# Designed miniproteins, single chains, continued (2): the designs that were tried, part 80

Each design is a single chain, and the fold is of that chain. pLDDT is the mean over its residues in the fold that is shown.

## One batch from the design tools (miniprotein)

Design m6770
Fold by ESMFold2-Fast:
Structure m6770 (fold): chain A 94 residues (1-94)
Amino acid sequence: MEEVEELIKKIDELIKRARELAATGPDSIGGEAQGLAEQLEKIREKIRKAYETDPEKAVELAKEFKPHVESAQKRIDTLEADLEARRKAEEAAA
């Protein structure tokens, strides 16, 4: 139960970060960030629906999707780092 709630909180945080990147980043970063947000929203909805009908299935889905959520986090971290590097490169070129 707590593991499902913790994963949902993490997904919500990652969706917020991905949406921020999509809103503020160039098309190359923003497009990938939007795709990550949509993927995370689909995972969140599957876990939420399972939790309403069968909490044990929600725990199993949370375990199944945990590696996908961790992969999405690493990708978001990489996109944030790429955006920062691009901003620094533009400042150095000016």
Scores: mean pLDDT 82

Design m6771
Fold by ESMFold2-Fast:
Structure m6771 (fold): chain A 64 residues (1-64)
Amino acid sequence: SRKRTVQTIADTLEELADMSNQTAGGYAVTAADFAGLSEEEKEKILKMTREEQIEETKRIAEEL
């Protein structure tokens, strides 16, 4: 399901704290795309910190 996929991405972001900011941003945007968020929301996510990206991805998963 979409919820499971987005939750898996959130878990990956949280567990792989040593991944690059570019890679983490890519994961967060992939989750947002899978959830059907707009291009503007994806750009906003790319400008977030790692911690904010994790929280936003968890929020998206919970809302699915």
Scores: mean pLDDT 78

Design m6772
Fold by ESMFold2-Fast:
Formats: C-alpha cells, sequence, structure tokens
Structure m6772 (fold): chain A 76 residues (1-76)
C-alpha cells in the first residue's frame, strides 16, 4: 500500500510525509529529493553521505541518481 511506502520513506529515507505527498503531486524539488534518496539509498549510500552530496552539488547528485535509475531498468 502507498501508506507503507510513506512509512518506509520516512523511516528509511528520512523524508517527511509532506515531502512525499508533494513529490506525488508533481513538485519538481520534492520529486528530485525523493529520487535522489530512493536510488542512492538502494545503492548502499548512507543518508549523511547523500545529504552532503546534495548540499555540495545537487546537479551531480541528481545525475548520479538518474543514472542508477537507468541502470536498474536495464538489469531486469
Amino acid sequence: AEEEELRLAREVLGLTPEEIEAARAGDPEAREKLLVRRYLTAAGEPLAAIDRAWAEDPAATLERARELERQLSRES
């Protein structure tokens, strides 16, 4: 259920329910934050490292997350 995804995103990805709701509504900043945390966490990155990378270079961090998304789609 989507409620389970919201709970896991809050507990595992450190996102608020409001941020996840905004991302689903199509807010670009919320969608980028969700995308970055989702894929980098799946790749084994700790949240502190993800937050640091996002603060230092959001464009490069977003590009890395999108590359992981493309890679995942090719593995299946």
Scores: mean pLDDT 74

Design m6773
Fold by ESMFold2-Fast:
Structure m6773 (fold): chain A 66 residues (1-66)
Amino acid sequence: SHRQQAQEHIQQGHDKLLQGDLRGAGEHFDKASEHYEKLGTEEGRQQGERYRRISDALFRQDDEGG
């Protein structure tokens, strides 16, 4: 299911964060966002929007990190 796939990507994103891999985490949260959006529900839209913003922030942090 799209919910299960989103949750699996969230778990993988957190694993990447623990490894210091901001780009890898962003990629997984972006995929989680896509799966939430595909639920076609209000909840899926809200969670998809949330994880897209997290993904975008991680990509920006990776680009600007010192």
Scores: mean pLDDT 84

Design m6774
Fold by ESMFold2-Fast:
Formats: sequence, structure tokens, C-alpha cells
Structure m6774 (fold): chain A 140 residues (1-140)
Amino acid sequence: MDKELLEIALRAAELGLRITKIVASYIEEVHPEKFNEAFNYVLQAEYLLREVKKAAENGDFETALRGLEEMKYLMERVYKLVEEIAKETGDPRVKKIAELVKKFVEKLSELIQALKNRDVDTARKLLEEMEKIVEEIEKI
């Protein structure tokens, strides 16, 4: 049973990295001055994904959860950066990305609680909602 929860945790971490990479690409285009900060968040997300993956391979549920909590804090920093750039540039694409990143952080927080409660059905539903958010960001 822990295997399904660990697979969900790993997939959530993968989605966090995907969003961070998309955000960094947009920042490089619209506000290159902030690109180094955005790229540093990509490197942090890659590190956290590797940690969650190792935890999942070892059946270490507690380490996987800590990795997702760290990913949540990283995504909150990504949100603040995108929100700042949206205000400075007035770019409606960046504003929409900020709104979607905020929704992702909220869903990731709910997912972490579902995983802590070992509620696999709620965790799967939240993961599907998070995947739809990533798809919406990719369409921008």
C-alpha cells in the first residue's frame, strides 16, 4: 500500500519540477534580470525530485513527505517571484502563470495532508487536479 502513496509523491515532485522549468523559461524571455534566481529554483527542484525518488525507491515514506514539504516551500518562492514579475511587467501571460502556480501550491499542500492521512483516493484526485494545472500552464 505504501508503494501507491510513494508513486503519487514522486509524480507530485515531477510536476513541481515541470512547473519550475516552464516558469524559468518565461522569466528568461520577459524579465531576464530575474533568470538567475529562477534557474536556481530549477536546480533546487531537481535536487528535491532526486531526494523524493530515492525515498520512494527505498520505501521511505517520511523522507518522501519531507521532500514534498520542501518542494511546497520552493513553489511558494516561485509563486512570489512570478507575482512580482507580473506586477512589474503587466504581462497577462505571467499573471496567469502566477495564478496557476498559486493553485498548484494549494493543491500540493492538500496532497501532503492526504498522504499523511494515507488517503490514497483523495491523493490520486488531487494529483489529477495538479496535472491539469500543469497542462494549463503549458498552453500559455
Scores: mean pLDDT 89

Design m6775
Fold by ESMFold2-Fast:
Order: structure tokens, then C-alpha cells, then sequence
Structure m6775 (fold): chain A 103 residues (1-103)
């Protein structure tokens, strides 16, 4: 898997980017754990960019959206790759902490 820089100019593009990255984690987890874990790193990078570039209110909305996407991904991956599922659950906990810090 080739690591590409995460770039987006709008809040809506950021939401689409994280949706696509989460989908790639779910798709790769059963067959290529290394690729799934690289997409997880890119999700973290996308979150950091959103928190840096957008307002507190937009950041909170984005974190809620990301957490819900990740929860659905955990359900899809848990039976196929428990290790990737555990990493997704850890990411959810990290995003919940970031959300609390922004309030």
C-alpha cells in the first residue's frame, strides 16, 4: 500500500476522506492487516488536520461523525480480524477524549 498525503480544503471533503479511509480499513482487514493498519494511521492524520483547520463546533461535529463510522467498522471487522478491531476501538476511545477536551 502506497501512503499518500491526506489533503482536503473543505469540511465536507474531510468527512468524505475519513469515510473512504474507514471503508478501506474494513475491506483490507480480512486479507491485509498491514494495509488496514496503514489506513488507520491515515485516519488519525485526517482527524488531526480537521481539528487544526476547522472551528471548534465543526471539529466536534467531525469527531461525532468519525466515532460513529469507526463503531460501525468495529462491528464489521471484529469477527474477521480482532487485532484490527482492537485498534479501531482504541481509536474511538482516543477520539472521545479529544471530543471531551474540546468542550
Amino acid sequence: TVIQPIEFDSFEEGKKAIEELVQKVVEEAPTDRAAALEYLRQIFQAVDIMLEKFSKEEALEFLDYAIELLRKAVEQVRDKDPAVAAQLEQMIRTLEVKKEELK
Scores: mean pLDDT 81

Design m6776
Fold by ESMFold2-Fast:
Structure m6776 (fold): chain A 85 residues (1-85)
Amino acid sequence: MLTPESVTVTEGETVTLTATLPKPADKVVWLKDGVEVKTVTESKTVYPFTISSAKVSDSGLYGAKATIDGKLVSSNGSTLTVKKK
């Protein structure tokens, strides 16, 4: 599960998307508009993806793919909108 499902921030703000899993994952891959942007190999059930200074170019559809016990589990999508100041 990826939260929030939709978020709007202003340019320069910090935004965090969180992936919550039923079991610890071996690997989590973060996607923006279907492109891999970050890989995390730390074994957790909660994975934050933080953008510390949002840019308008960070706007898009985000998702996460987790590998749990050798199985690929896909999250729901999260839409990030970054508005220019």
Scores: mean pLDDT 81

Design m6777
Fold by ESMFold2-Fast:
Structure m6777 (fold): chain A 72 residues (1-72)
Amino acid sequence: SPLAEAEQQMRALLAKLGAAKTEEEAFAVMGQLQSVAQQLAQQFAGDPRALAVVAELEAELQRILAEWKAAQ
């Protein structure tokens, strides 16, 4: 499923963000996450499943960023 593939890609990028050791690396991964999220929103416009997946991944992104900032 294209939606499942996009979710897997986003989760892989979130894991990479959580493993980032520098601000430069973290910002580069965030740029990739934004690009994939935008593509997902365009491909599945109006699909409530896609909206739910994006919301869940955005919540996870905010958690990772908060933990990363606290560790610096």
Scores: mean pLDDT 77

Design m6778
Fold by ESMFold2-Fast:
Structure m6778 (fold): chain A 69 residues (1-69)
Amino acid sequence: SPVLEQAQKLAEEFRRHLAARDFEAAGRLLVEMQRLRDAETDPEVRAQLDRLVDELGRELTAALLREEA
């Protein structure tokens, strides 16, 4: 699916920004992923996007907690 390919590229970019401690850019990419999920009408693709958004949100939260430590 072109949407899932786009989502995977955004996820890879998100993880690069997290590794660089660019939390603002990572947060903006997460918002873009949420918009892709919300716009998706295919339930199978939406479910995959929802899982990816949840995973990336947890990764961002964990990275922010590590930064505070």
Scores: mean pLDDT 87

Design m6779
Fold by ESMFold2-Fast:
Structure m6779 (fold): chain A 62 residues (1-62)
Amino acid sequence: EEERRFELEVELALELIHAAIAKNSGDLATAAEHYRRAAQLSEELGDTKTAEEFRQKADELA
């Protein structure tokens, strides 16, 4: 279970890196998709507040 939590944290970090790259390249739709995935992963980690913040970022970009 700790292993799964670590996997989710790593996946979340990768999604945020991809979102930043997409934003910097002007691909706002792709950035929004990565932020939505980050929100989903944050919810799975039990961090509802962080998930809400990522959803707001996705909505601002899309």
Scores: mean pLDDT 83

Design m6780
Fold by ESMFold2-Fast:
Structure m6780 (fold): chain A 80 residues (1-80)
Amino acid sequence: MTPAEAVRALLDGADPVALLRELAATDPVAMLAALSYLVGGGVPSRADLEDPERFARTREVLVRLARERHPELAPLLDTL
């Protein structure tokens, strides 16, 4: 799944917990895009997703914001 497809699935009413759980196992890049959208950040840039250092920093920020704004995601986020 591409980052844009993950965001589209959320816009089309997909369950965020189920989608993020699936993407955490199959496509971590699409998972970060879905998390970014859920916290109001939109779709991360390709550079933020392809650079391992930028990916790690983006992941840390998005996981923190997701815990604050979507506490129902905490059990999933704790497995990442």
Scores: mean pLDDT 72

Design m6781
Fold by ESMFold2-Fast:
Structure m6781 (fold): chain A 85 residues (1-85)
Amino acid sequence: SLDEMNELIKQAENEKDPEKVKKIVEEMLKLAKENKDSIGMVLSALVAFKLLPEEEARKLLEKYGVPQDVMDSAYDFVKSFPWTL
């Protein structure tokens, strides 16, 4: 649900441990994939690129089947507007 996704986003933004952030992003990706939620998939990519190193974020998103064009668009958005999520 949107509420569950919003709770995961808040948890990720307040987490200081990169490994725990990675696990929260994985939970977001699993939730989005299970619900066939394209918006949740985009939100997961934005959170990953905002909070994780680029290489780690890309590997994680590729593992969960996020398309290359979605990853590139999310990365460019975060790089251009890092305060927006």
Scores: mean pLDDT 83

Design m6782
Fold by ESMFold2-Fast:
Structure m6782 (fold): chain A 99 residues (1-99)
Amino acid sequence: GPLSEEARRLFEEMVREMKELGEAIDNGDTDAALEHLDRLEETSVRFAKALGQPELADAVRELAERIREAIEKGDYHEAAILSTALMLLLVGAVVEREL
């Protein structure tokens, strides 16, 4: 069924935070990337809870931890790949619910 108004707003916020994280990664700005990742993780966990999917929240936390480790190591290529995986996970949850 359709997303709730809360879930839709959280999804829109996640898309914005994902873009800002990607830009920080592309610029090699570690501090900005970690700040945007923290915001993205918090919003994505709230989104998963709004969908009633605690398993999705756990998967988000696990991917966010791996992205954080990649950023802290300066492995921006790995951080970009993992960030894309997080985006696909979140989009997949939306598509499954709308079908």
Scores: mean pLDDT 84

Design m6783
Fold by ESMFold2-Fast:
Structure m6783 (fold): chain A 63 residues (1-63)
Amino acid sequence: STLVPDEEARATADALIEKAKQEKDPVKRSNLLVAAMVAASAGTPEVAEWARQKALEADKEIE
């Protein structure tokens, strides 16, 4: 949504990625990471790419 400020989109994506790091179920974890990228897509393409990179880093930390 173009109505969401970039700061809000980043904060929402960040919270979802942090929740994904604590999730032990790989299906639920994957769903949280997807939700984070969708939330970031409400901001600019730059925010979406930032969230994508952060989600990839989080996935590497898990395994």
Scores: mean pLDDT 76

Design m6784
Fold by ESMFold2-Fast:
Structure m6784 (fold): chain A 97 residues (1-97)
Amino acid sequence: KVEELLEEALEHLKKALENAEDPEAALKHLDEAIKALREAMRAAEEEGDEELAERLHLLIVRVMATKVSIELGDSPELVRADLEALIEEVKELLEEV
């Protein structure tokens, strides 16, 4: 359940990375990633996994910060670095599930 939502978020983060030079496409994929992560956080809360819910909340904040960076016109290179770090974090969570 949480694993499937994290896999969905991971795919959208990867698509945002591929579209780092297209702000509209990247932002759309980040919105979908945030949606999947929020659903994963809710599922973790329902299961009583407070630690996972907190980690997902912090991850959502970081994705939102990357979204703001794109909206402010930060360079594609900086956006790619942020997205690569976020992708690594989601992969780590998927291994722990």
Scores: mean pLDDT 86

Design m6785
Fold by ESMFold2-Fast:
Structure m6785 (fold): chain A 80 residues (1-80)
Amino acid sequence: MEPGVQSAQLVLDGGDRLQADPSLSVDEVAEEVFARLLELFPDIPAELHPALLERIRGLIARIAGLSEAEREQLRASIAA
């Protein structure tokens, strides 16, 4: 599997979960996505972890703000 595709899918899934459950915070979803990314890419240097987590927070918040059609289009673009 392409690493970029796997990372993008995790972030999209995180945004979908936040959209589906308004009781979840961006922080909680971002931390879960970050943990999953480390499971898939254990070679990510520890010094990059804080910046990566902050990036994931921003991406999840943005994706959660997208319409369902926009998220589907983004998934299709990532898979292409």
Scores: mean pLDDT 73

Design m6786
Fold by ESMFold2-Fast:
Structure m6786 (fold): chain A 74 residues (1-74)
Amino acid sequence: MEEEFKKLAERVMEVGEKVRESENEKAHEMARQILATMQQISKAYLAGDKKKALELIKQAEALIDEAEALIEEE
């Protein structure tokens, strides 16, 4: 879990940099959703709900994949 979260945080930073340079409005919207999901992961982990935290990590990864695809299509 710690490795998964660290890898996710690295991907979020990389996507954030690319989105910042992109003019694609959908990519910016996806970045906002990714950040909101990261906050939910932190809350679930703090509450001890590791199962929900893992589910949210997978959701964040899917959102990152979608945002990367949108940036590449631009």
Scores: mean pLDDT 78

Design m6787
Fold by ESMFold2-Fast:
Order: C-alpha cells, then structure tokens, then sequence
Structure m6787 (fold): chain A 94 residues (1-94)
C-alpha cells in the first residue's frame, strides 16, 4: 500500500491529469500540449518530494513522457494521457 506522501502526490497528479483531459475535450489544448504540461508537472513534483524512491520513479515517468512527445502522434498521445489517468486511479485504488 501507498505511504501518505505517495498517496497525496498521486491524488494531486490524478487531479492534474483529469483537468488536462477536460481542457483537451473542450478544445483548449492539443494532446501534445497536454502531455508537455504533464511532463512539466511530474518534474515539478519530483523536485519537491523528500522521498528518494518516489523522486526516482517520478523522474523516470517524466523522461518516458518526454520520449513519447518526441516519437508519438497526437492520437497516440491522447490515448497515452487516458492510460496515465487509468494507471493513477488504479494505483490509488490499491
């Protein structure tokens, strides 16, 4: 199960992803812009955590998003954002 710090950070990131999906659905941002904002948010959260294992995990996730931005189409990035939302929700439910 998750620590209190990990749960709080994952809840914050889930809320952020849900807001990005809402903005994407409203036509306010592109999938590429949404994924770039997510990468920056994950990097910001990684910078302020005091948990080294969580920091390393978040840094790897941000690097993965940056790699996806370099290689994936907008359609693939949209689906990836939906998958990220499901992954965060599942982690919080466990």
Amino acid sequence: SLSAEEKAILEELLAFVEELLARLEAGEITPRQAMAELAAKVEEVAARTKNPALKARLERWAAGIRAALATMSDAELRELLRMERRSLANDLAA
Scores: mean pLDDT 89

Design m6788
Fold by ESMFold2-Fast:
Structure m6788 (fold): chain A 95 residues (1-95)
Amino acid sequence: SLETVEKIARELAETTLTLTLVTRSSGFAKDMGFRLIDDKGREYNLSDEVVEFLKELVQKIADAVEKGLNEGKSLSEIQKEVNKILEEGIEELRK
């Protein structure tokens, strides 16, 4: 269901943000995020289209967090950018 995908997307956004902040590595966060997406895809029988959406979301968030850290942005600024990426992604999925 769309509600299940939205819940998974929100969990992935939080996990990706946290891992990128802790490791300071977008690459590590993407690898862990993709593994979680594969696990969730099997558990919930997600379509290839949904799996691709979630992978793109993780990539965008990890890259935005790493860029924000490199630019010296505050945690609150980085969180706002991550939330914007997440909400814009969910809105596109609803179309």
Scores: mean pLDDT 87

Design m6789
Fold by ESMFold2-Fast:
Structure m6789 (fold): chain A 85 residues (1-85)
Amino acid sequence: SVREEVEEMLERLRELAEKLKEAIKNEDWEEAYRILEEMTRLLEELRDLLDKHMSEEERREVYEELAPIVAEIQKLLAEALKKKA
């Protein structure tokens, strides 16, 4: 189902955020960039699924689950910028 696909995408984003954290910790910028590219593609696919197949109420629920993931990614990107300075 679309909901199951969305849940799998959210889980994958959480896994990618943890991998990004480790790549930044190890200053593995090639791996960090690769992870960010995969995350960007996944977020675009998620947006497309939500827009085409979900009600306003269902999208709201997904955005509530997505918010802490996006916050963690933003935090990790800020940490990466500090390490490069």
Scores: mean pLDDT 84

Design m6790
Fold by ESMFold2-Fast:
Structure m6790 (fold): chain A 93 residues (1-93)
Amino acid sequence: MPGEAMARVTVTLRPGASEEQRRALAEALAAAGAAVPGVTAVSAAVSAEDPDVIRVVVLAEDLAAAQAAADAVVATARASPVTASVTAEVLPL
């Protein structure tokens, strides 16, 4: 079997996003990642160091599932009006 993989997505928000907007986006990002077949775990949280940053971590059964999850999370983030920029990284475990 191909080895397990991880996706890390960092979403930087526009200044002035409300706590409710940050929470709603984090929940939408987690749901987008969790909907991808082969994803085993997903977490999305507002950064403790910077409230304008949301970090998403996805664990997946293989690189293809991790990449698909990263793509889905990035698309969801970019569709949000409060998103300024998104970076994504996919790594074999």
Scores: mean pLDDT 82

Design m6791
Fold by ESMFold2-Fast:
Structure m6791 (fold): chain A 61 residues (1-61)
Amino acid sequence: SADEAYVELLVALFRKEAEGLSAEEIEEARRRVVAQAKTILSPELVARLEAELERIARERA
């Protein structure tokens, strides 16, 4: 679906951005992306997005 594709896009963009960011900047970016997603996506897709972004943040910390 378009919403699932949007989640995949957000995850891919976050992974790319995280390569150049500090741990503090990664957490700030993660909060921003999740807040934006909550206005557009279902709670189930937001939960999936949060889990994927948390995994990336942990790997980059």
Scores: mean pLDDT 84

Design m6792
Fold by ESMFold2-Fast:
Structure m6792 (fold): chain A 64 residues (1-64)
Amino acid sequence: KPTTPEIAKIIFEMLKEDYPEIKSVKDVELLLFGDTTTFGPDATTRFSLFLSKHPRGREILKKI
């Protein structure tokens, strides 16, 4: 299973050009795990749910 930092790095590399508010891998990590109220307990499930709600999330999910 990918770790939180590995998942955050992949998302950061895919989104950094389109979303200037994402300034570091740590910012992505906080977005994935800072607001746990909207996500499931499993890290992979939380990641998928977050990306499915993001405008480009479906594209990212297809590439991972």
Scores: mean pLDDT 58

Design m6793
Fold by ESMFold2-Fast:
Structure m6793 (fold): chain A 94 residues (1-94)
Amino acid sequence: FEELYEKIKKTLEENKDLSPEAVRQKVLETAHEYLKKLVDEGKITEEQARRLAAELLFALHLFDYLVKQGVPREEAYEYFLNRVKRALEKLKAE
C-alpha cells in the first residue's frame, strides 16, 4: 500500500505544472493500473479496489473544488494525499 501512495505522490510531483484536469487523469490512470495489479496478484479483492477507487475519485473531486475556491494548489495536494493515505491505512487494517 505504501507503494501506491508513493506512486500517486510522484505522479503529482512530476505533473504539478499541468492543468488540474490533466493531473487528475494521470493520477486516476496510475491508481487504476496499480489496483488492477494488486487484484490480479490476489493481494486485495475487487470490492476493496472498487472502494479505494471511489474514495480516490471523491478526493480528486474535492481537490478540484478546493482549487476553484482559491485554496493554494500545494495545500490542496497535501489534503488530497492525506485522504489517500487514510484510505490506504483503513484498507491495511482489514
Scores: mean pLDDT 77

Design m6794
Fold by ESMFold2-Fast:
Structure m6794 (fold): chain A 55 residues (1-55)
Amino acid sequence: SEEDRLRLLKRAHEEVKKVWDEAEKNGLSQDETDVKIQEAAEKVRAEWEAERAAR
């Protein structure tokens, strides 16, 4: 549904923000940051799919 998509986008945005904050704090390179952003996005999608399947 549209609501589920908005929730997924919001969660993905928050997780990406956390990665950016952690990268800035720890001085990660752009390449390392890109990998972590992709991992965070994949994790959010997997968690969302699992949560949706459980409901």
Scores: mean pLDDT 77

Design m6795
Fold by ESMFold2-Fast:
Structure m6795 (fold): chain A 100 residues (1-100)
Amino acid sequence: SMEEFKETVEIGIKVLEKMIEELEKKELSPNQKKILEIVKELVKRLREMLKNDSPVEEVIKLLDEAVGKLREVLDPSDSDMVLVYNVVAILRQEAKELYE
């Protein structure tokens, strides 16, 4: 349902916002900063989409684009950044399953 979709995205946003807050307390490498910038932009755009009642397909497309961008810059040995990536990837999968 649309309600379950919105609730799932809102929970994902809150998890990502908390992760961003904790990571911003640390001294980050340039690559980690790039990952954080991608995730901050994703969270900002997701909140705007929820406020504007954007189509579910557009939200999923944004999540697909974010997962793609993260894959290009992710160091798989960086456990903190892998955790951030996994949260975005899980949110994308859950959003897609609720739409199908």
Scores: mean pLDDT 88

Design m6796
Fold by ESMFold2-Fast:
Structure m6796 (fold): chain A 70 residues (1-70)
Amino acid sequence: MEEAYEKLKSLLDEEGQKVLDELRAAFAARDWGRVVKLANELYELIKDNPEARKAFMELLSELAREMRAA
């Protein structure tokens, strides 16, 4: 999670970084409804950037693993 998070954060502008930070906080709080909402908002900000989309998919894969382990 940390590596994918930092990689995605480096590819985002200030607005995207704020949404990503809120997503991470929601995930830590296990607020899954908020995680889904913030993930959709973040995707709309990055949909035109292939590198950011790849980093986002890596982050979602790690989040899915953590959710199944929890």
Scores: mean pLDDT 78

Design m6797
Fold by ESMFold2-Fast:
Structure m6797 (fold): chain A 112 residues (1-112)
Amino acid sequence: VQAIFDYLDKLGLEKTKNLLEEEAKKNTEFNNDLIGAFKNNPNDPFTVLGYALRYFLEQGREEEAAEVAKEAILYFLKEGNEEKARQLVEYSKGVLSSEELAKELEELLLKN
């Protein structure tokens, strides 16, 4: 699991890294699932970020999910992958119950 955290750190995905490290300390099953996701698509940030976003949303942890989504959207916009950023906004708007959080994600797409 350390290789995943080192990878996220290298990409500047510090918020996602910190959230996943804290979850990994509390939940061994989460560690195994995260390793499995990364193993099948090594060095693919979309796979790890998508897993993290889905995990926190399924746990009802919308604030943490929003932090992952914001960082992922900004990362893909910086990399010139506007399509992936837009997909993340659309997915998040469909599952977030907070209109304010959904609006914040949409504004990131519009400003960048």
Scores: mean pLDDT 76

Design m6798
Fold by ESMFold2-Fast:
Structure m6798 (fold): chain A 66 residues (1-66)
Amino acid sequence: SLAEIEALLAPILGPRARSAAAFLARNPGDLDDVDTLTQFLVDLFDVPAERREALRAALERIRALL
C-alpha cells in the first residue's frame, strides 16, 4: 500500500517520504533498476551520502511489496 511505502521511506526522507511514495506508486517500473532509481532520488531529494545505502535497501523492500 502507499502507506507501507511511505513508512519504509520516512526514516530516510522524513517529510518528503509521502511525495516519494506517490512517485513510486505511479512509476513501479522504475524499481526494475534500483541503482538508477536510488541515484535519481538522491539527486531529486538531496539525500545525504550517509543515507544512500539505507535508501537503496528501502527501495529493494518496496519492490518486494509491489
Scores: mean pLDDT 82

Design m6799
Fold by ESMFold2-Fast:
Structure m6799 (fold): chain A 64 residues (1-64)
Amino acid sequence: SDEEIRKIGKEIAEKFGIPEKVAIGAVLMIKNGYSEELIIENLMRYGGLSREEAEEVIRYIKSL
């Protein structure tokens, strides 16, 4: 549900220190089958993360 995605996004935003909308975007991109590279680039560009940190976010989401 949209509420569950927003809740997960908020938890990720708090854990990784990124904007909530960026975290929600990453969850949605993974759910909709976007390439890992596009998700990494978005997390770096809009979340201010390193590549390694972006990869950690993706691993975390996939472990949920």
Scores: mean pLDDT 88

Design m6800
Fold by ESMFold2-Fast:
Structure m6800 (fold): chain A 66 residues (1-66)
Amino acid sequence: GPLSSHEVQELEQRIQEIQQQLQQLDQELDTARRRGDRQRVLDLEIERGVLQMELGVLNTLLSKAR
């Protein structure tokens, strides 16, 4: 449904926060891969997938705003 300007701003803020978290996870994932830490790579890839799914939902809501 249509969102208010305030709701849009809150969604944009949450999207930015998730994008920053994903950038940090990508750095940690690269480090884990270089070290051959297979368990940490799996754990980080799961966390990344969850955040990417949330980001997709929020972007869809934002695209349908107003």
Scores: mean pLDDT 86

Design m6801
Fold by ESMFold2-Fast:
Structure m6801 (fold): chain A 91 residues (1-91)
Amino acid sequence: MDIDMDTVRSLLDRARQGDRNSLRRVLGMGIALAENGDIDTAIRVARDVRDVARSLGYDRVSRHVDQAVRHLQRGDIDGAIRHLSQAISDI
């Protein structure tokens, strides 16, 4: 499935305004990017989500997303997906 980066940016803007559903949707898109092997884009999306979660005070979400970024950087896709899924559960 092709992930549209314009959709990602639009959802991140809504998430910054407190839309939790938009934050969950962007995390789901990050999982899809990681599963498709688009690791560099998945890392960029995850970093943006981490920063939004921090700005909103979602400390557990931001920690799980930060761990997912570290797993992606090491090529541990399964570990990254696990942490992104935990971030969705903590929203």
Scores: mean pLDDT 86

Design m6802
Fold by ESMFold2-Fast:
Order: sequence, then structure tokens, then C-alpha cells
Structure m6802 (fold): chain A 94 residues (1-94)
Amino acid sequence: MEVEVEVSGLSEAQAQDLAAQLEAGGYKAEVLDKGKTVVRISGLSKDQALVLAGRLAMGGYTATVLVDGKVYATFTTPAQADTVLGDEAGLRQM
């Protein structure tokens, strides 16, 4: 089972800086270009990934927890979201 955290909404320079900080902290982090710049952190348990994603969201990042490549949870601190186009999130609530 692969558990990963992806951080999005970063410039390439911000992603490199974040990945370096995470590597210095003992995490396995890489910068990926998937049409947008993301930082992927791997080698985590699910509980560690949820805690890390929450901490990254408190720092102003958008962090998504992936389990076996599938989105498990997304953490964000919405300060300014376009509510008119963001309503698809409401259709996915339990």
C-alpha cells in the first residue's frame, strides 16, 4: 500500500524549497510536473500522511492524501475560493 501526500498550488521555486525542507526533516519528497507543479511526499503511514497534510494546510498549502494513487482526503485553508465554480465540492459530501 502506497501512502503519499501531494502539495499543489506552488511555483517551481516554492516547490523546490518545500521539498528541500521536507527532505531535511527526514521525509522523502520530490517535485513533479504534471501540468502543474506538485510536491509528493512518500514513505508515510496513513496516520502520518493525514497529520502532515493537516499541518501543511495550516501553513497555507493545499495537501492531498493519496492511498494507492487514489485520493483519500484533501486539506486546504480556503481564504479566497470562487464559490460560484466551487460548488462541485458540495455534490461530493457524504
Scores: mean pLDDT 71

Design m6803
Fold by ESMFold2-Fast:
Formats: C-alpha cells, sequence, structure tokens
Structure m6803 (fold): chain A 94 residues (1-94)
C-alpha cells in the first residue's frame, strides 16, 4: 500500500472515532449520566485512539465505539457503558 493512503485512512478513522467518543460524552452529559468514572474512561479511550498507529486497531475501535453508542441509545445503563468502555481500553492496550 502507498504510505500516504494508509496515513490518510488512519487519520480519518481516528477523527471519526474521536467524534463518536465526543458524541457519546455529550449524550451522557445531556441525560445527567456522565459520571466522573465514565468521563475518565472516555478521556483514556480518546488518548489511546489518538496515539494508535495500527489502522486495523483503529477500525476495530471505531466499530466498538459505535456499538457502545447504539447500546446507549437503546437504553443501556451508565454501569454497562462504563464496563464496555473499560473492556475496550484494556483490548487497545494489548
Amino acid sequence: MKPSEEEFELEVLKALALIQINTLRIGLKSRGLLTPEIEKALDELGDLVANETDLEKVRWALEKIRQIARDFDAGASPEEILKRLKELIEELKK
């Protein structure tokens, strides 16, 4: 693959993932469900995504973040959201 094409795809996927993280943060805050623990988990996840260089890891993380957002829209509890965020963070640290 051309390095410039992979670099562009990586930056686009990172931007999309960070937008999804921020959208989830805003949604939680507007419902009064943004606990300090969830806010810290979202910040840690954002830092991990911003520093990731593996295109497939970022693609996988984006899909997992989208699934967490869908579950939140479907009425998942703040406790379930926090659990899923922590699971995703641990997988990204590997």
Scores: mean pLDDT 85

Design m6804
Fold by ESMFold2-Fast:
Structure m6804 (fold): chain A 64 residues (1-64)
Amino acid sequence: SLSESAARATGLAILGVAAQLEGDNKTAAEYYRQAADTLLTSEPDDPTSQALAEKYRAKAKELE
């Protein structure tokens, strides 16, 4: 099901992509971490949210 938290996480991920395209890897990593945290805090038992959060965390680590 769609949720406000999923929409917020998507928005944060888009900001992460935008920061990365501008060459600001530190800011991009922060946005990706916030996207992951939003998903895990709001829908901790949803496997799709867990998988997506892991992808965002991996992206953040690669940019640090």
Scores: mean pLDDT 81

